# Designed miniproteins, single chains, continued (4): the designs that were tried, part 38

Each design is a single chain, and the fold is of that chain. pLDDT is the mean over its residues in the fold that is shown.

## One batch from the design tools (miniprotein)

Design m13377
Fold by ESMFold2-Fast:
Structure m13377 (fold): chain A 60 residues (1-60)
Amino acid sequence: SEELIRRIMQETGLSEEQARKAVEIIEELGPTKEAADKIMKELGLTPDQADRVIILYVLA
């Protein structure tokens, strides 16, 4: 949702494009370590950023 994208951008400093890609990966793989690893690899995010995105997704 747009609210989730906005929240991810606010909490992590990601661009809208990065936030949308991260959510797409989580929707594909679920809120899992595999999704976190793919987010880090493909988007160049830190472990802390990847973990924050997953937490925000689960709480949405």
Scores: mean pLDDT 86

Design m13378
Fold by ESMFold2-Fast:
Structure m13378 (fold): chain A 81 residues (1-81)
Amino acid sequence: GASKELRELILRLIGLELRLIGLEIDLEKLEEKLKKLKEENDESKKEEIEELEKKIEEIRKEIKEIEEEIERLRKEIEELE
């Protein structure tokens, strides 16, 4: 029945939205840490800065993928009513 299929899609959507919130929080924390390290202008921290920039890029890519999946699921939910 449509109610079971709709429920499963809604649960997937909730799971992705919660994951997105978690990633956005992690991104904010890493960006704040990166800003602080760059303000210190310490060349000994260059490797740490590069590692943080890579982690930030990875999280941003994951956020984009999750946002695209959320959009697909929302469209499927709307079609099922």
Scores: mean pLDDT 85

Design m13379
Fold by ESMFold2-Fast:
Formats: C-alpha cells, structure tokens, sequence
Structure m13379 (fold): chain A 89 residues (1-89)
C-alpha cells in the first residue's frame, strides 16, 4: 500500500540521517536510544531486508565508535540495538 511504502521510505531516511550523524560527530546515548527506536519501528512495519541490513550496519558502526570512545554504557546500548536488529532477519 501507499501508506506502507511511505513508512518504509521514512524509516530508511531516518536511518541514513543517524548514520550521517555517527560519521560526523562523536555518538551519544541518545543516538543508541534512537537506533533502538528505529529497530522497534522496523519490527512493527515488517521492514524490508535491505532496511534491516542498514540497521545492522548502523549498529555495528555505533559499536565501533563506542569502543573508540571507551564509553561502556554506549557500547552496551549499541550491542542491544545490534541484537534486536539481527532478530528481525
């Protein structure tokens, strides 16, 4: 449906925006929380495999950045996001 397509596009754009932020500035806990929200939304709309794979890549990027910062709390949240995204495959 048109509604379902618009939801998929909106979700994909939000993921791209988060990925851009993670590449341009140090990530924060809010970024990890946003990623978890995006994973939950992907589950609700039965998102395409391509969108789920993008979430997994974004979660892995966040984990890498969290490790570079030595931020244990951010790392734990990023790992939670990865696990939740992988469950959607």
Amino acid sequence: SKEQLLKQIALALRIIGLEFNLLTRPPTLKDAEELIELVEEAKEINASKLVIEQLIRTARLLIEKAEEQGDKELLEKAQEALEKAEELL
Scores: mean pLDDT 89

Design m13380
Fold by ESMFold2-Fast:
Structure m13380 (fold): chain A 93 residues (1-93)
Amino acid sequence: SDYEQGMVAFAEGRYEEAIEHYKKALAKDPNNAQAWYNLGLAYYKAGKYEEAVEYFKKALALDPSNKDAWRNLGEALKKLGKYEEAEEYFKKA
């Protein structure tokens, strides 16, 4: 599946390819919270922190129990210099 191809690309450090595959997976299943989270991680690893924040928030809207998503949302906000907002999200992790 596109989702599995995204995971393989991510594991191999091919973050731009992972992004493409996760976007294709999400076009077919937009309620896949794990795919939104993995898309956020791929953007984070690519240094695209604004997009990472957007997609982590999307994942958390679908699955607020994902503690890793709360933590990584905080880390992405910290990369953007939004330290006070980052601290708030770290407390949810």
Scores: mean pLDDT 91

Design m13381
Fold by ESMFold2-Fast:
Structure m13381 (fold): chain A 86 residues (1-86)
Amino acid sequence: MESYVLETDNAYEAAKRLVERLGAEAEEKIFGDPSKATRIAATVSEDELTLAVFDEKGNLVGTITLRGVSREEALAALEELGFRKL
């Protein structure tokens, strides 16, 4: 399991762009205001990518889980969008 992070003003929109890039079925849960999102934490496993989106205060705004995405596809998309490895 590998972890990545992206800090950006439009973090929720960046997460949606990552979902679109991968073209996978996504399960999305919203807990707060997506317009206030400033950080995405991505967790990569063998066949799953989980995105956790946070606001500037560190509150969880939402999660997006993609299944059936290979580790290779997930890593390539994260690198393309500027995520840093933790």
Scores: mean pLDDT 82

Design m13382
Fold by ESMFold2-Fast:
Structure m13382 (fold): chain A 61 residues (1-61)
Amino acid sequence: SAEEEQRFKLLKLALEKHDKIMEEVERMRAQGVPDSEIKKYFEEKTAKMVKEILELRKELG
């Protein structure tokens, strides 16, 4: 169904966004950002990613 296709596309996008988050985490670590702050950033970014995917779904339909 179209709904399943939409969910698949959003899941794929979420996985790609997660990869970029991991790249940013590594960059922050290389810059000497404290591990505790990196963990908070990662947790917040991951939660926000879910919300952004839901917003994208609303924008598309």
Scores: mean pLDDT 80

Design m13383
Fold by ESMFold2-Fast:
Structure m13383 (fold): chain A 88 residues (1-88)
Amino acid sequence: MEEFEEVIKKAKELLEEAKKLLEESESKEALEEAIKKYEEALKLIEEYKKYLLEVAKAGTPEQLEELEKLKKEIEENLKKAKEKLKEL
């Protein structure tokens, strides 16, 4: 539970940092940096989900649902950032 909360917190911090970068500037450099932060957040979630299912043999349905919900939000923002970068 405590480790789960820390992973969620770190992923949310990366998501907020990426959103803040894009709020301040939509330059190519800002988009590339935001994309990196979104990819780091996704990797963190995917690695932790794998840990819960394959290593710990644990994870409540609620924990897995929260991870999936956060993953989808980050994936949507990442897709939008990548599309904006292609238009530059």
Scores: mean pLDDT 79

Design m13384
Fold by ESMFold2-Fast:
Structure m13384 (fold): chain A 115 residues (1-115)
Amino acid sequence: SLSLTESGGGTFATGSSVTLSRKISGPTELIFKVSWWRQAPGEPLVHVASIDLSGEVSYHPAVQGRATISYDRAASTLTLNLSNLQPEDTAVYYAQAVTFLGEVTWGAGVEVTVV
């Protein structure tokens, strides 16, 4: 019942920054946690960052200190800012939303290439 519209991908220079945004639609009042995940070429899908209903945030060690996750509940917009991009940040990035009803919804993914 949720859907995620994505923006912010592309090709970026090493050392630059990217802002990835996801608009979430549907019954967003049921969302208790939103996250960013990524899958690099030849690697498994891994967690990047999460924020829950209480405002508690968590970051994977690989992006800690470089990543900021935020969720604007009024706009239903999930944002990830990732600074000091490295070639290992090259991946497809997926937004995920989890509801109190146990629904898990994924975005279609956005490609980020670091050169």
Scores: mean pLDDT 85

Design m13385
Fold by ESMFold2-Fast:
Parts: structure tokens; sequence; C-alpha cells
Structure m13385 (fold): chain A 80 residues (1-80)
């Protein structure tokens, strides 16, 4: 259900925010984004808006992790 995916996205955002390692932060934020996007696909109205907000937060955490680790940033630029 959308609510289960929202809960998973929130869990992984919390793990990303608590992680001091930029690579670990990035991986948790990436999982949060995946769950948030699944919640957008399944959710309607308010659930979809909440899921979009979580996706935006996850993207922000991924960008922040890349800025904190120049080697991770280099790897991400080569993959994109």
Amino acid sequence: SAEEYIRQAEKYIDLAEQSKDPRERFEYAKKALEYALQAVRLGTGEEAIRAIGLAIRAIGLMIDAGLQDPELKEELLKKG
C-alpha cells in the first residue's frame, strides 16, 4: 500500500539523516527515493503529496552526500 511505502521512505530518510558516512547517507537516501516514488505511483490525493515531499527530501539528502564526498561526487558524475 502507499502508506507502507511512505513509512519505508520515512524510515530510510531517518537513517540517511543519522548517518555520518556520506556513502551510507547516499545509499539510504536512494532507498528512500525508491520507496517514495512507489508511494507516488500507488497513492492518491494526500498520500501522493506526502510521497512527493519525501522524494524531494531524499533527493536533497543525496545531493548533500555528494557535496560532502568528492570521490562519491566523481563516481556519480561518471554514472550519469
Scores: mean pLDDT 83

Design m13386
Fold by ESMFold2-Fast:
Structure m13386 (fold): chain A 64 residues (1-64)
Amino acid sequence: DAALEDELARRLAAASQQGEEAVLETLRRFAEEHGRHELAEAMIRTIRARRTAPPGDRVVEIRA
């Protein structure tokens, strides 16, 4: 699993630079290929939490 963890981390790092949508897609594909459903769910929940916070809602104070 060390090799799978390394590949996942590398893929996520690259996808993260392209945006949250790319990270989600990379996570899903990797989970499907390797059956890492629990790991994928944890990361998907993190991204989902970020997407649930609407733009300008969490950072409205920066506008002040």
Scores: mean pLDDT 63

Design m13387
Fold by ESMFold2-Fast:
Structure m13387 (fold): chain A 89 residues (1-89)
Amino acid sequence: TEAVLALIETEPAARRLLLWQEASREATALLLAGRVDNAEALRIWVENALRLGALTPEEAARLLAALEAGLPAFEALVAEREAELAAAM
């Protein structure tokens, strides 16, 4: 818990954006290594972001539901979320 506290930036939005980007790097590395397909990489990204605290449980549930609805719905929510995080900084 001390390690998590040490990562708290002055602005909470900046911390959430960094954790969101970190979660995507792990999923991208697995995809590029051929270990997962696109859908699984996106699922891992959402799950890692929730684990790291970049997403609330409600945000993660919405993104996972969008994945089941289809890739375009997921991509739209991701773009909106990234724009919101960037604007909050």
Scores: mean pLDDT 70

Design m13388
Fold by ESMFold2-Fast:
Structure m13388 (fold): chain A 71 residues (1-71)
Amino acid sequence: SSLEEVKKLIEKAIEAIKKGDVEKAERLLTLAVIAAADYPEIQELLKEAGRALGKGDYEKAIELLEEALKL
């Protein structure tokens, strides 16, 4: 997948978290991890965000996703 496609999925995941749609955020994040196969630094941040989301730490999840967008 292109880097633009990965970043679009990340942006949609952030929006879903902010709206409280955790199920949609988890689905989008899973797709973003798969799409980021060629971008290991981004993929690692996405996996860390997934762990934060799974723990209910939505603020940390958003911070990690925003960091991934800067790469």
Scores: mean pLDDT 89

Design m13389
Fold by ESMFold2-Fast:
Parts: sequence; C-alpha cells; structure tokens
Structure m13389 (fold): chain A 69 residues (1-69)
Amino acid sequence: SEEERRRELERGAEQLEGVAENAMKAYELGKIPSKEEAEKLAELARKAAEALRAEDPAAAEEYARKAEE
C-alpha cells in the first residue's frame, strides 16, 4: 500500500539521519578512523535521507553505496 511505502521511506530517512548525527560520535569512539571520513559519511547519509523524503529511493541507494567506501 502507499501508506506502507511512505512509512518505509520515512523509517529509512530517519535511520540515515541518525547515522549522520552520530558520525562524529563514531569518530570519537574509534569506530571511524578519520574525522574526514566521518564528515563524508555524515554528508552522504544526509543526502540519502533527503532523497528518501523526496521519494527517490534510487538516488538514496547511490549515496549509500558511496558511503561504503
């Protein structure tokens, strides 16, 4: 259903926004070795979240793939 699809995209966006918010925390906790990589991850996660909220999951997938570098 459209409601389920919308809910799924919203959950995905919220999760990615959480990743962006915690990127610097992850750096401080030693989960990400460089501040530059943490900042890049945060930027890509925010762009992916924006794409999901715009109902463009294909664009969100591309940003997520870039974050896996």
Scores: mean pLDDT 77

Design m13390
Fold by ESMFold2-Fast:
Structure m13390 (fold): chain A 92 residues (1-92)
Amino acid sequence: GSMAARALSDAIDAAVAEGATVTLEVKGDTLTVTITGAGDRAKAAAQEAAANARAAGATAKLEVKGTTVTLTISGLDATALTAAALHGIGEQ
């Protein structure tokens, strides 16, 4: 199933619960999720999202700079991942 999409939704839900700002950028087959003001739950959930994306055969890069988390995912269904991300930030 969609373990990568679920893990991404969980990561964004954690970020929103911690009061973080989430921004999405889609370019071709690449989804970039930037979380500003991330706490420990959002950081841990973002690591799980990256691991699940890699397990699904995607390239996933996670970068943490202070309270800013950038997760870049390539090679998965960008439409399904974007829908999961938007659901997480409450725009669905």
Scores: mean pLDDT 76

Design m13391
Fold by ESMFold2-Fast:
Structure m13391 (fold): chain A 75 residues (1-75)
Amino acid sequence: SHLEQAKRHLEKAKEAFEQGDYEQAVRHSEEAIQHATKALLEAVEKGDIEAVREASAVLQEAREILEQAKKKLAE
């Protein structure tokens, strides 16, 4: 599912960031955002409040890692 793909990419983004691989952290964060956004839209259409909350949490965390990784690449 899109949510499971978003979670996998978020995990890879976190691992890449911890290893100092900020380019990979950006790539995996962007993939996580794409999949989480699709999961969120599907959850909203279905009225699945728990899925909306979970997809929103993944999306927020992925966006935070993306911003931090971009800052590291700019320095």
Scores: mean pLDDT 89

Design m13392
Fold by ESMFold2-Fast:
Structure m13392 (fold): chain A 80 residues (1-80)
Amino acid sequence: SDVRKAAEERLKKGEELFEEGDYVKAVGYYGTAAQLYLAAGDEEKAREAVENAKKAAEADPRAKPYADATVASYEEGLAA
């Protein structure tokens, strides 16, 4: 689906930014990927994006509020 392709593109871009050391931008892309994967019904890939967001926050504490928001949105999505 187009939603799944969009999720894959955001996850990839987040990984590239993480490798470049841009953890704050990486967490933004991981957050969007998690939401798109949940919308596509891919809970495992959404969880992978959430775990990557947490790693970005560990590398740069400035990313923590965005990673926390990503975790909260993921948990809310699973409960819906």
Scores: mean pLDDT 88

Design m13393
Fold by ESMFold2-Fast:
Structure m13393 (fold): chain A 47 residues (1-47)
Amino acid sequence: SDIEELKRILGRVLGVSESDLVIDENTTLEELGFNGFTRRLLDSLLE
């Protein structure tokens, strides 16, 4: 599931436990507190 991959990436980027992230298919990046800066950081880490 893409959500499981997203949790792993977010945990790594934010330095938090995956179990502390509550994400489902209806969760948006804005609801996770992401802005243009955090999205660029995620993109850089995926490359």
Scores: mean pLDDT 61

Design m13394
Fold by ESMFold2-Fast:
Structure m13394 (fold): chain A 85 residues (1-85)
Amino acid sequence: EEKQRLADELQARIGRYLTELAEATQSGDEAKRDEVIDRMEAAGLFRRELENGEEVLVSTLDKPLHELPIDELRALLARWDAVEA
């Protein structure tokens, strides 16, 4: 239950950032897009990689959020809270 709550909270935050990223990309707002990607990378859930000379966003997770141990979910949420502070 607590584990599911933490996974749902992280998934909701990811969804919000992905929505902001999609909106910035569609509007051509490169500065906003980069800001959103920087926050996602700082939160430790994603990393930037170069693929064929283009910047792509890759998940740092080996497993879906709901399969992670509760301590890892808590650590990710705490890291994200620090990024948003």
Scores: mean pLDDT 76

Design m13395
Fold by ESMFold2-Fast:
Structure m13395 (fold): chain A 93 residues (1-93)
Amino acid sequence: SPDLALLEAAAKGELDQVKELLEKHPNLESLNLPPADPENFDVEAELARFKSATPEERKTLSSPLHLAAVNGHLEVAQFLLEKGAEFSAWDKV
């Protein structure tokens, strides 16, 4: 699915793939998911679960933004923040 492809591209730092996926699918469900509570989650445990999880389970573990940031892919994280801001603006009144 495009949601899973976005998670994998973000985790690998494939910026061109992330851009292509978001151009074709601007309202992806995974993009609307905020990073799991950054103050109270175990990053290493989430990454371990993501690597061992089925494709369906991976969709529920982390946002693409979180995966890009944790793996040090700053360019991907920055691009996703710009796209995420557009979708989160509706929740801020």
Scores: mean pLDDT 58

Design m13396
Fold by ESMFold2-Fast:
Structure m13396 (fold): chain A 81 residues (1-81)
Amino acid sequence: SKKEVEEAVKKAREGAELVKRGREELSKAKTLEEINRAIGLILRGIGLGFEAEVLLKKHKEDATEEQKKEILENLKEAGLG
């Protein structure tokens, strides 16, 4: 459905942003707490990316070409494409 495709777009966007932020924080991390927090962001982002991919595959016929492109580009940025 259109709603599930919109959810996939949102999850892919949020997932990519969390992975990007987590990688930036990990590169600057000096303590175990900072490392654990950064890894947690990356793992959450990866999880959202997988959810977005599953939603896109299940509802691909309801997705516009622009929505498919946005989801796939965000998945690639998250390291999932």
Scores: mean pLDDT 86

Design m13397
Fold by ESMFold2-Fast:
Structure m13397 (fold): chain A 82 residues (1-82)
Amino acid sequence: DEIAEMLAAGKSPEEIIAELTREIFEEARNQSNGTEEQRERVIEAVAEVQVRRAEVLLAHSDDPEVREAAQLALADEERRNA
């Protein structure tokens, strides 16, 4: 579990989100074979970033408002993928 490993290394949730965001967008860029495919990869990368961000916040935030916002973000992504 990449998130658990980064937390064990002493990274903050914000640092983990920043690293995952960078990696996701780099992968999307590298997998693109044209303008249309590049656009689709970026849309997928945005969705993946939102899911990862919500997972990190739910696991590591004690703030009820932050946790509620993260749960809503995950539910929104589930509805888009259903």
Scores: mean pLDDT 67

Design m13398
Fold by ESMFold2-Fast:
Structure m13398 (fold): chain A 77 residues (1-77)
Amino acid sequence: SLQQQVINDAQLSQQSMQDGVVTQDTIDLTGDSYLTALNQLGNQQTADYLSQGIGYGITGDYTTASQYLQQGIQLLQ
């Protein structure tokens, strides 16, 4: 399902942020999850958390980014 895909992809992004191995692919994957949550699942709260995770990830605050991604994932479980 699209919901399970967003969960799986956001979990991969969260793991990358926790490991400190963040690339453009990590940001792009999180962005795709954000768009799917917003446009396909209609889950604005998850989309908002994923968007915050992207913002902190881009600034290098991977701990805060990971926490926001976890909150977004939790709303889909």
Scores: mean pLDDT 86

Design m13399
Fold by ESMFold2-Fast:
Structure m13399 (fold): chain A 105 residues (1-105)
Amino acid sequence: MEEEKRLEKARRELEGILELFDAYQQAVDAGLTPEEIERLLRQKADELVKEGKLSRETADALYRVLVEDPAAAQRIRDALGESSDEKDLPERVERVRQLIREAVA
């Protein structure tokens, strides 16, 4: 029961992170300007926070990384793409959060 709640929370946060990355990639692929990408990502981050998928702190930090440090964003994306058992999902999400925190420090 407690373990299931932890996994569900980790899955929701992972979905939020992936949705923000997908929004960034879609904007880049559409040939949007840096200013348009920044506006789109800010709106998407606000939406994800409102939906409860991301905390405001995580959403704002990830937004900054995507806009300001593409190399750090790629490292975070690589961590998201690692094959892991469902048992390791909370640890994988925490690892991603740590990379986000380090990128904005």
Scores: mean pLDDT 76

Design m13400
Fold by ESMFold2-Fast:
Structure m13400 (fold): chain A 77 residues (1-77)
Amino acid sequence: SSMEQQQRRDALQQAISRAVSDAIDDYDSGKMSLDEAVQKAGQQARDAAIQQGFSDLADQYSQAAGQTVKDQADREK
């Protein structure tokens, strides 16, 4: 049903938000370079999309998560 699809989409968005936040924290603490943080968030977003049944959009979610990390890091300049 559309409600089940919405629940999977909500779970995906929550997972991506967590991945982005964790990547920014790792970058800010010096555990990761910006490039490593972008790659980690992108990979976690891709994996979450596949797990939630959105494999067709996995690359799109990966790119969006990586861009969000870059945008947040840029605002901290």
Scores: mean pLDDT 87

Design m13401
Fold by ESMFold2-Fast:
Structure m13401 (fold): chain A 51 residues (1-51)
Amino acid sequence: SRVEELQARVQRAAARYLEARTSGDPEAVKQALEDLSRAVQELLKALEEAE
C-alpha cells in the first residue's frame, strides 16, 4: 500500500513535470523537477525498506 501510494505520487509528479516543460516556464520546470526528485527518493527509500 505504501509503495503503491508512492508510485502514484511519482506518476503525478512526472505528469506535472511534463506539463511544466510544455509551458516554457523555467521556474515551473525547476519546481516540478524538484518535486519529482523528492517523490522518487521517497519511493526508493520505501522499496529499500521492503527488502
Scores: mean pLDDT 83

Design m13402
Fold by ESMFold2-Fast:
Structure m13402 (fold): chain A 86 residues (1-86)
Amino acid sequence: ALSPAAVERLTRLYAAVAEAAASLSPEGRAELERVVAATHARLQALLADPSATEAQVEAVLRAGAAEIAAILRAQGVAVPAELEAV
C-alpha cells in the first residue's frame, strides 16, 4: 500500500497537472490525458502485485512525470516545480 506521504505527493502532482492542462491545446490535453491514464494503469498494476517495491512505484511516477513535462514543453507551457522534483 502507498504511504500517506506518497498519496499526498500524487495528489499534488495531479493538481499541478490539471492546472497546467488548462494552458494546453485540445490535442495537447488529449495526449496529457493518455499519459495520465497510462501512468494510473501502471500504478494500479503495481499496487495489485504483492511483490512490488516502492522503488518500482517511484520509477513509474518519474516516467509519467517526464512524459507529462515533455508534453508541456512541446506546447510552450511552463513545467510545474512538482513535476520537475519527481
Scores: mean pLDDT 78

Design m13403
Fold by ESMFold2-Fast:
Structure m13403 (fold): chain A 62 residues (1-62)
Amino acid sequence: LKGAIVEVIEDYKATKPEELDLKKGELVEVLEIVDDYYLKVKSLKTGKVGLVPRYLLKLIEE
């Protein structure tokens, strides 16, 4: 997963300052696996870095 470019599978609105707002179909780079729930990602659209729930992301190579 680290270094992978993955697609956001549904819209997400950040609930914490550490999280990113994401729209379905956006691409993000996985920077770090934080825990069982969160990944640290970089938005390719905005360049912003933050946490997102793992269930929002689809592996492109599957």
Scores: mean pLDDT 76

Design m13404
Fold by ESMFold2-Fast:
Structure m13404 (fold): chain A 94 residues (1-94)
Amino acid sequence: SAAELARGAAEASEKAIEALKNGDFQTAVRYATAAAILAVGGLLESTDPRQRALLEEAIKDIIKGLEALDNGDVETAIEYFKKASEKFREAAAL
């Protein structure tokens, strides 16, 4: 279901944050990418406009977090992955 995919995306985003806290950038990128893929799957299954909007905004947050990592800004990346995780959790509750 879209809700199960959103929950998976939230868990992946949270694992990306933990990887960054441990200095494991490669693992963080892998988990952030997994979160985006799961969220896209959620969009393909979702018919709820609010759930779709949350998934779309959370994907944008993941992209901004990855851009921050490309610039070496770990703190900003953690902030965006946290925002994405919160939106994915809200989408999963719908």
Scores: mean pLDDT 92

Design m13406
Fold by ESMFold2-Fast:
Structure m13406 (fold): chain A 94 residues (1-94)
Amino acid sequence: SLRERLRALADEIIAKVVELLKEGKSFQEIAFEMARIAQEHAAGLTPEERDAVDALLSAVLQTLAEMQKAGITDPEEVAARLRARVDALLAELE
């Protein structure tokens, strides 16, 4: 299902964010890599599925920007906040 694909994509993105934060990458570098992952998953999708991927990416990027402003850089806290935002987004797709 679309929801299951979006959940899998979100899990991949969150895992990559945690990896890059542990490597000391900047939020800008993390945002670039997340966009790359989302574009790879968007290949061959319908316009509606592509819009859903774009919405997921936007929500994750906005949450990262909010955490950067708040000075939140702990990888596990970042992961927890991203999972909460994703859960809220996926609930709205029902």
Scores: mean pLDDT 81

Design m13407
Fold by ESMFold2-Fast:
Structure m13407 (fold): chain A 62 residues (1-62)
Amino acid sequence: SREEELERLFEELERLKQELLEQGLSPEEIAKKIREFAESRVGPEFGESTEEAVLEWLREQE
């Protein structure tokens, strides 16, 4: 389901964030890479409302 896919996406985003932090990337570079990854994963199948939820999650991580 879309809800399960979204939950897995957030899990992957959190893992990616931790990996990038461990590599010593700047907060700006981390935010950029996470956003690009999220956008590539959401795709047209999730629609605008799901994309908005992902972007809200990203803002909470800043």
Scores: mean pLDDT 68

Design m13408
Fold by ESMFold2-Fast:
Structure m13408 (fold): chain A 80 residues (1-80)
Amino acid sequence: AALQAAIAATLAALGAADLVPKVLATVATAVALGVKDQALITAAILGALMPAVVAGALSFAAAIATASALAAALVAYLDA
């Protein structure tokens, strides 16, 4: 619940609330596969954000920052 709220809030702040289901699906897949490597989770979330970057709706720098922040939050949640 808390992690899902953090993902939704972060993406909404960037104007990318429409990507919340795709990012949540990516996170759920990483968790189901037992992936706990922050760099791999960051790459997966960044991949989920790429359609918005290609469309010009999200800057590449903002996508990298968002993917890194969400990956760090997920790793912290899994370690708790």
Scores: mean pLDDT 71

Design m13409
Fold by ESMFold2-Fast:
Structure m13409 (fold): chain A 99 residues (1-99)
Amino acid sequence: HMEDLESLINIAKQVKKLLEEAKALEGTDPFAADVYRAVAEIALSTAIVAAKHMDLPEELKKEVIEGLEKARDAVSAGNYDEAIKLLDELIKKLEEYLK
């Protein structure tokens, strides 16, 4: 459980950073912003597949998958701020579970 949770936290933090870069570039380099967004979507989709195969408590697994799916949907819609907030909430929840 601990290694899987730490991996999910690290992925969420990396995706958050990609989305912050995408948001920063949106007005000056829309192409680069779209590339960062696409990488974030791929990372989230991969994390969702990985989470389904992780040995986590059923309720926590459901919350993780739902959180990642909502974040991915927000990224796909170009809602960077919403996606970042959803990822922050997920990170806090997972870090609290590790304590």
Scores: mean pLDDT 85

Design m13410
Fold by ESMFold2-Fast:
Structure m13410 (fold): chain A 62 residues (1-62)
Amino acid sequence: SAEEFYKKADEYIKQGNYEEALRYYFEALKVDPNNEKAQKKYDFFLESNPEYREELEKIAEK
């Protein structure tokens, strides 16, 4: 579920593993695009760490 992906992402942020955190936030939004928690964390994290935008663009590319 989106909630489980969100929880995993938050745990990875706590550990300093930002790449894994971004992957799980993206997975949460893929499952539930209207998940406000995941959307806010995703946006906040990108604003704080714009260098990771390239990683997210690669994941989003189909």
Scores: mean pLDDT 73

Design m13411
Fold by ESMFold2-Fast:
Structure m13411 (fold): chain A 94 residues (1-94)
Amino acid sequence: DEQKAQAQAYLVKGYEAYKKGDYEKAIEYFKKAIELTNGEYGAAWILLGEALYKLGKYEEAIEYYRKGLELMDKGKVSNEELKERAEALLAKAE
């Protein structure tokens, strides 16, 4: 799927921007990855939340962490590992 390949490329570009501290640019790329997957990209939602947390947008970050973790729970992560990960990310966003 060409759209999935493009979404993966945007996730990588977003993470590169995130590592450089360009959180606004990271948000743009993560949103593109989410759009290309019709909202079905859990990792992109989590990374979007991380970038928003770095910008001090904690309430929005928490919402996107929850969205990403919900999508990942539908995949390959155990519910217990997911709960522990969610608690850690939500505590970080506070």
Scores: mean pLDDT 76

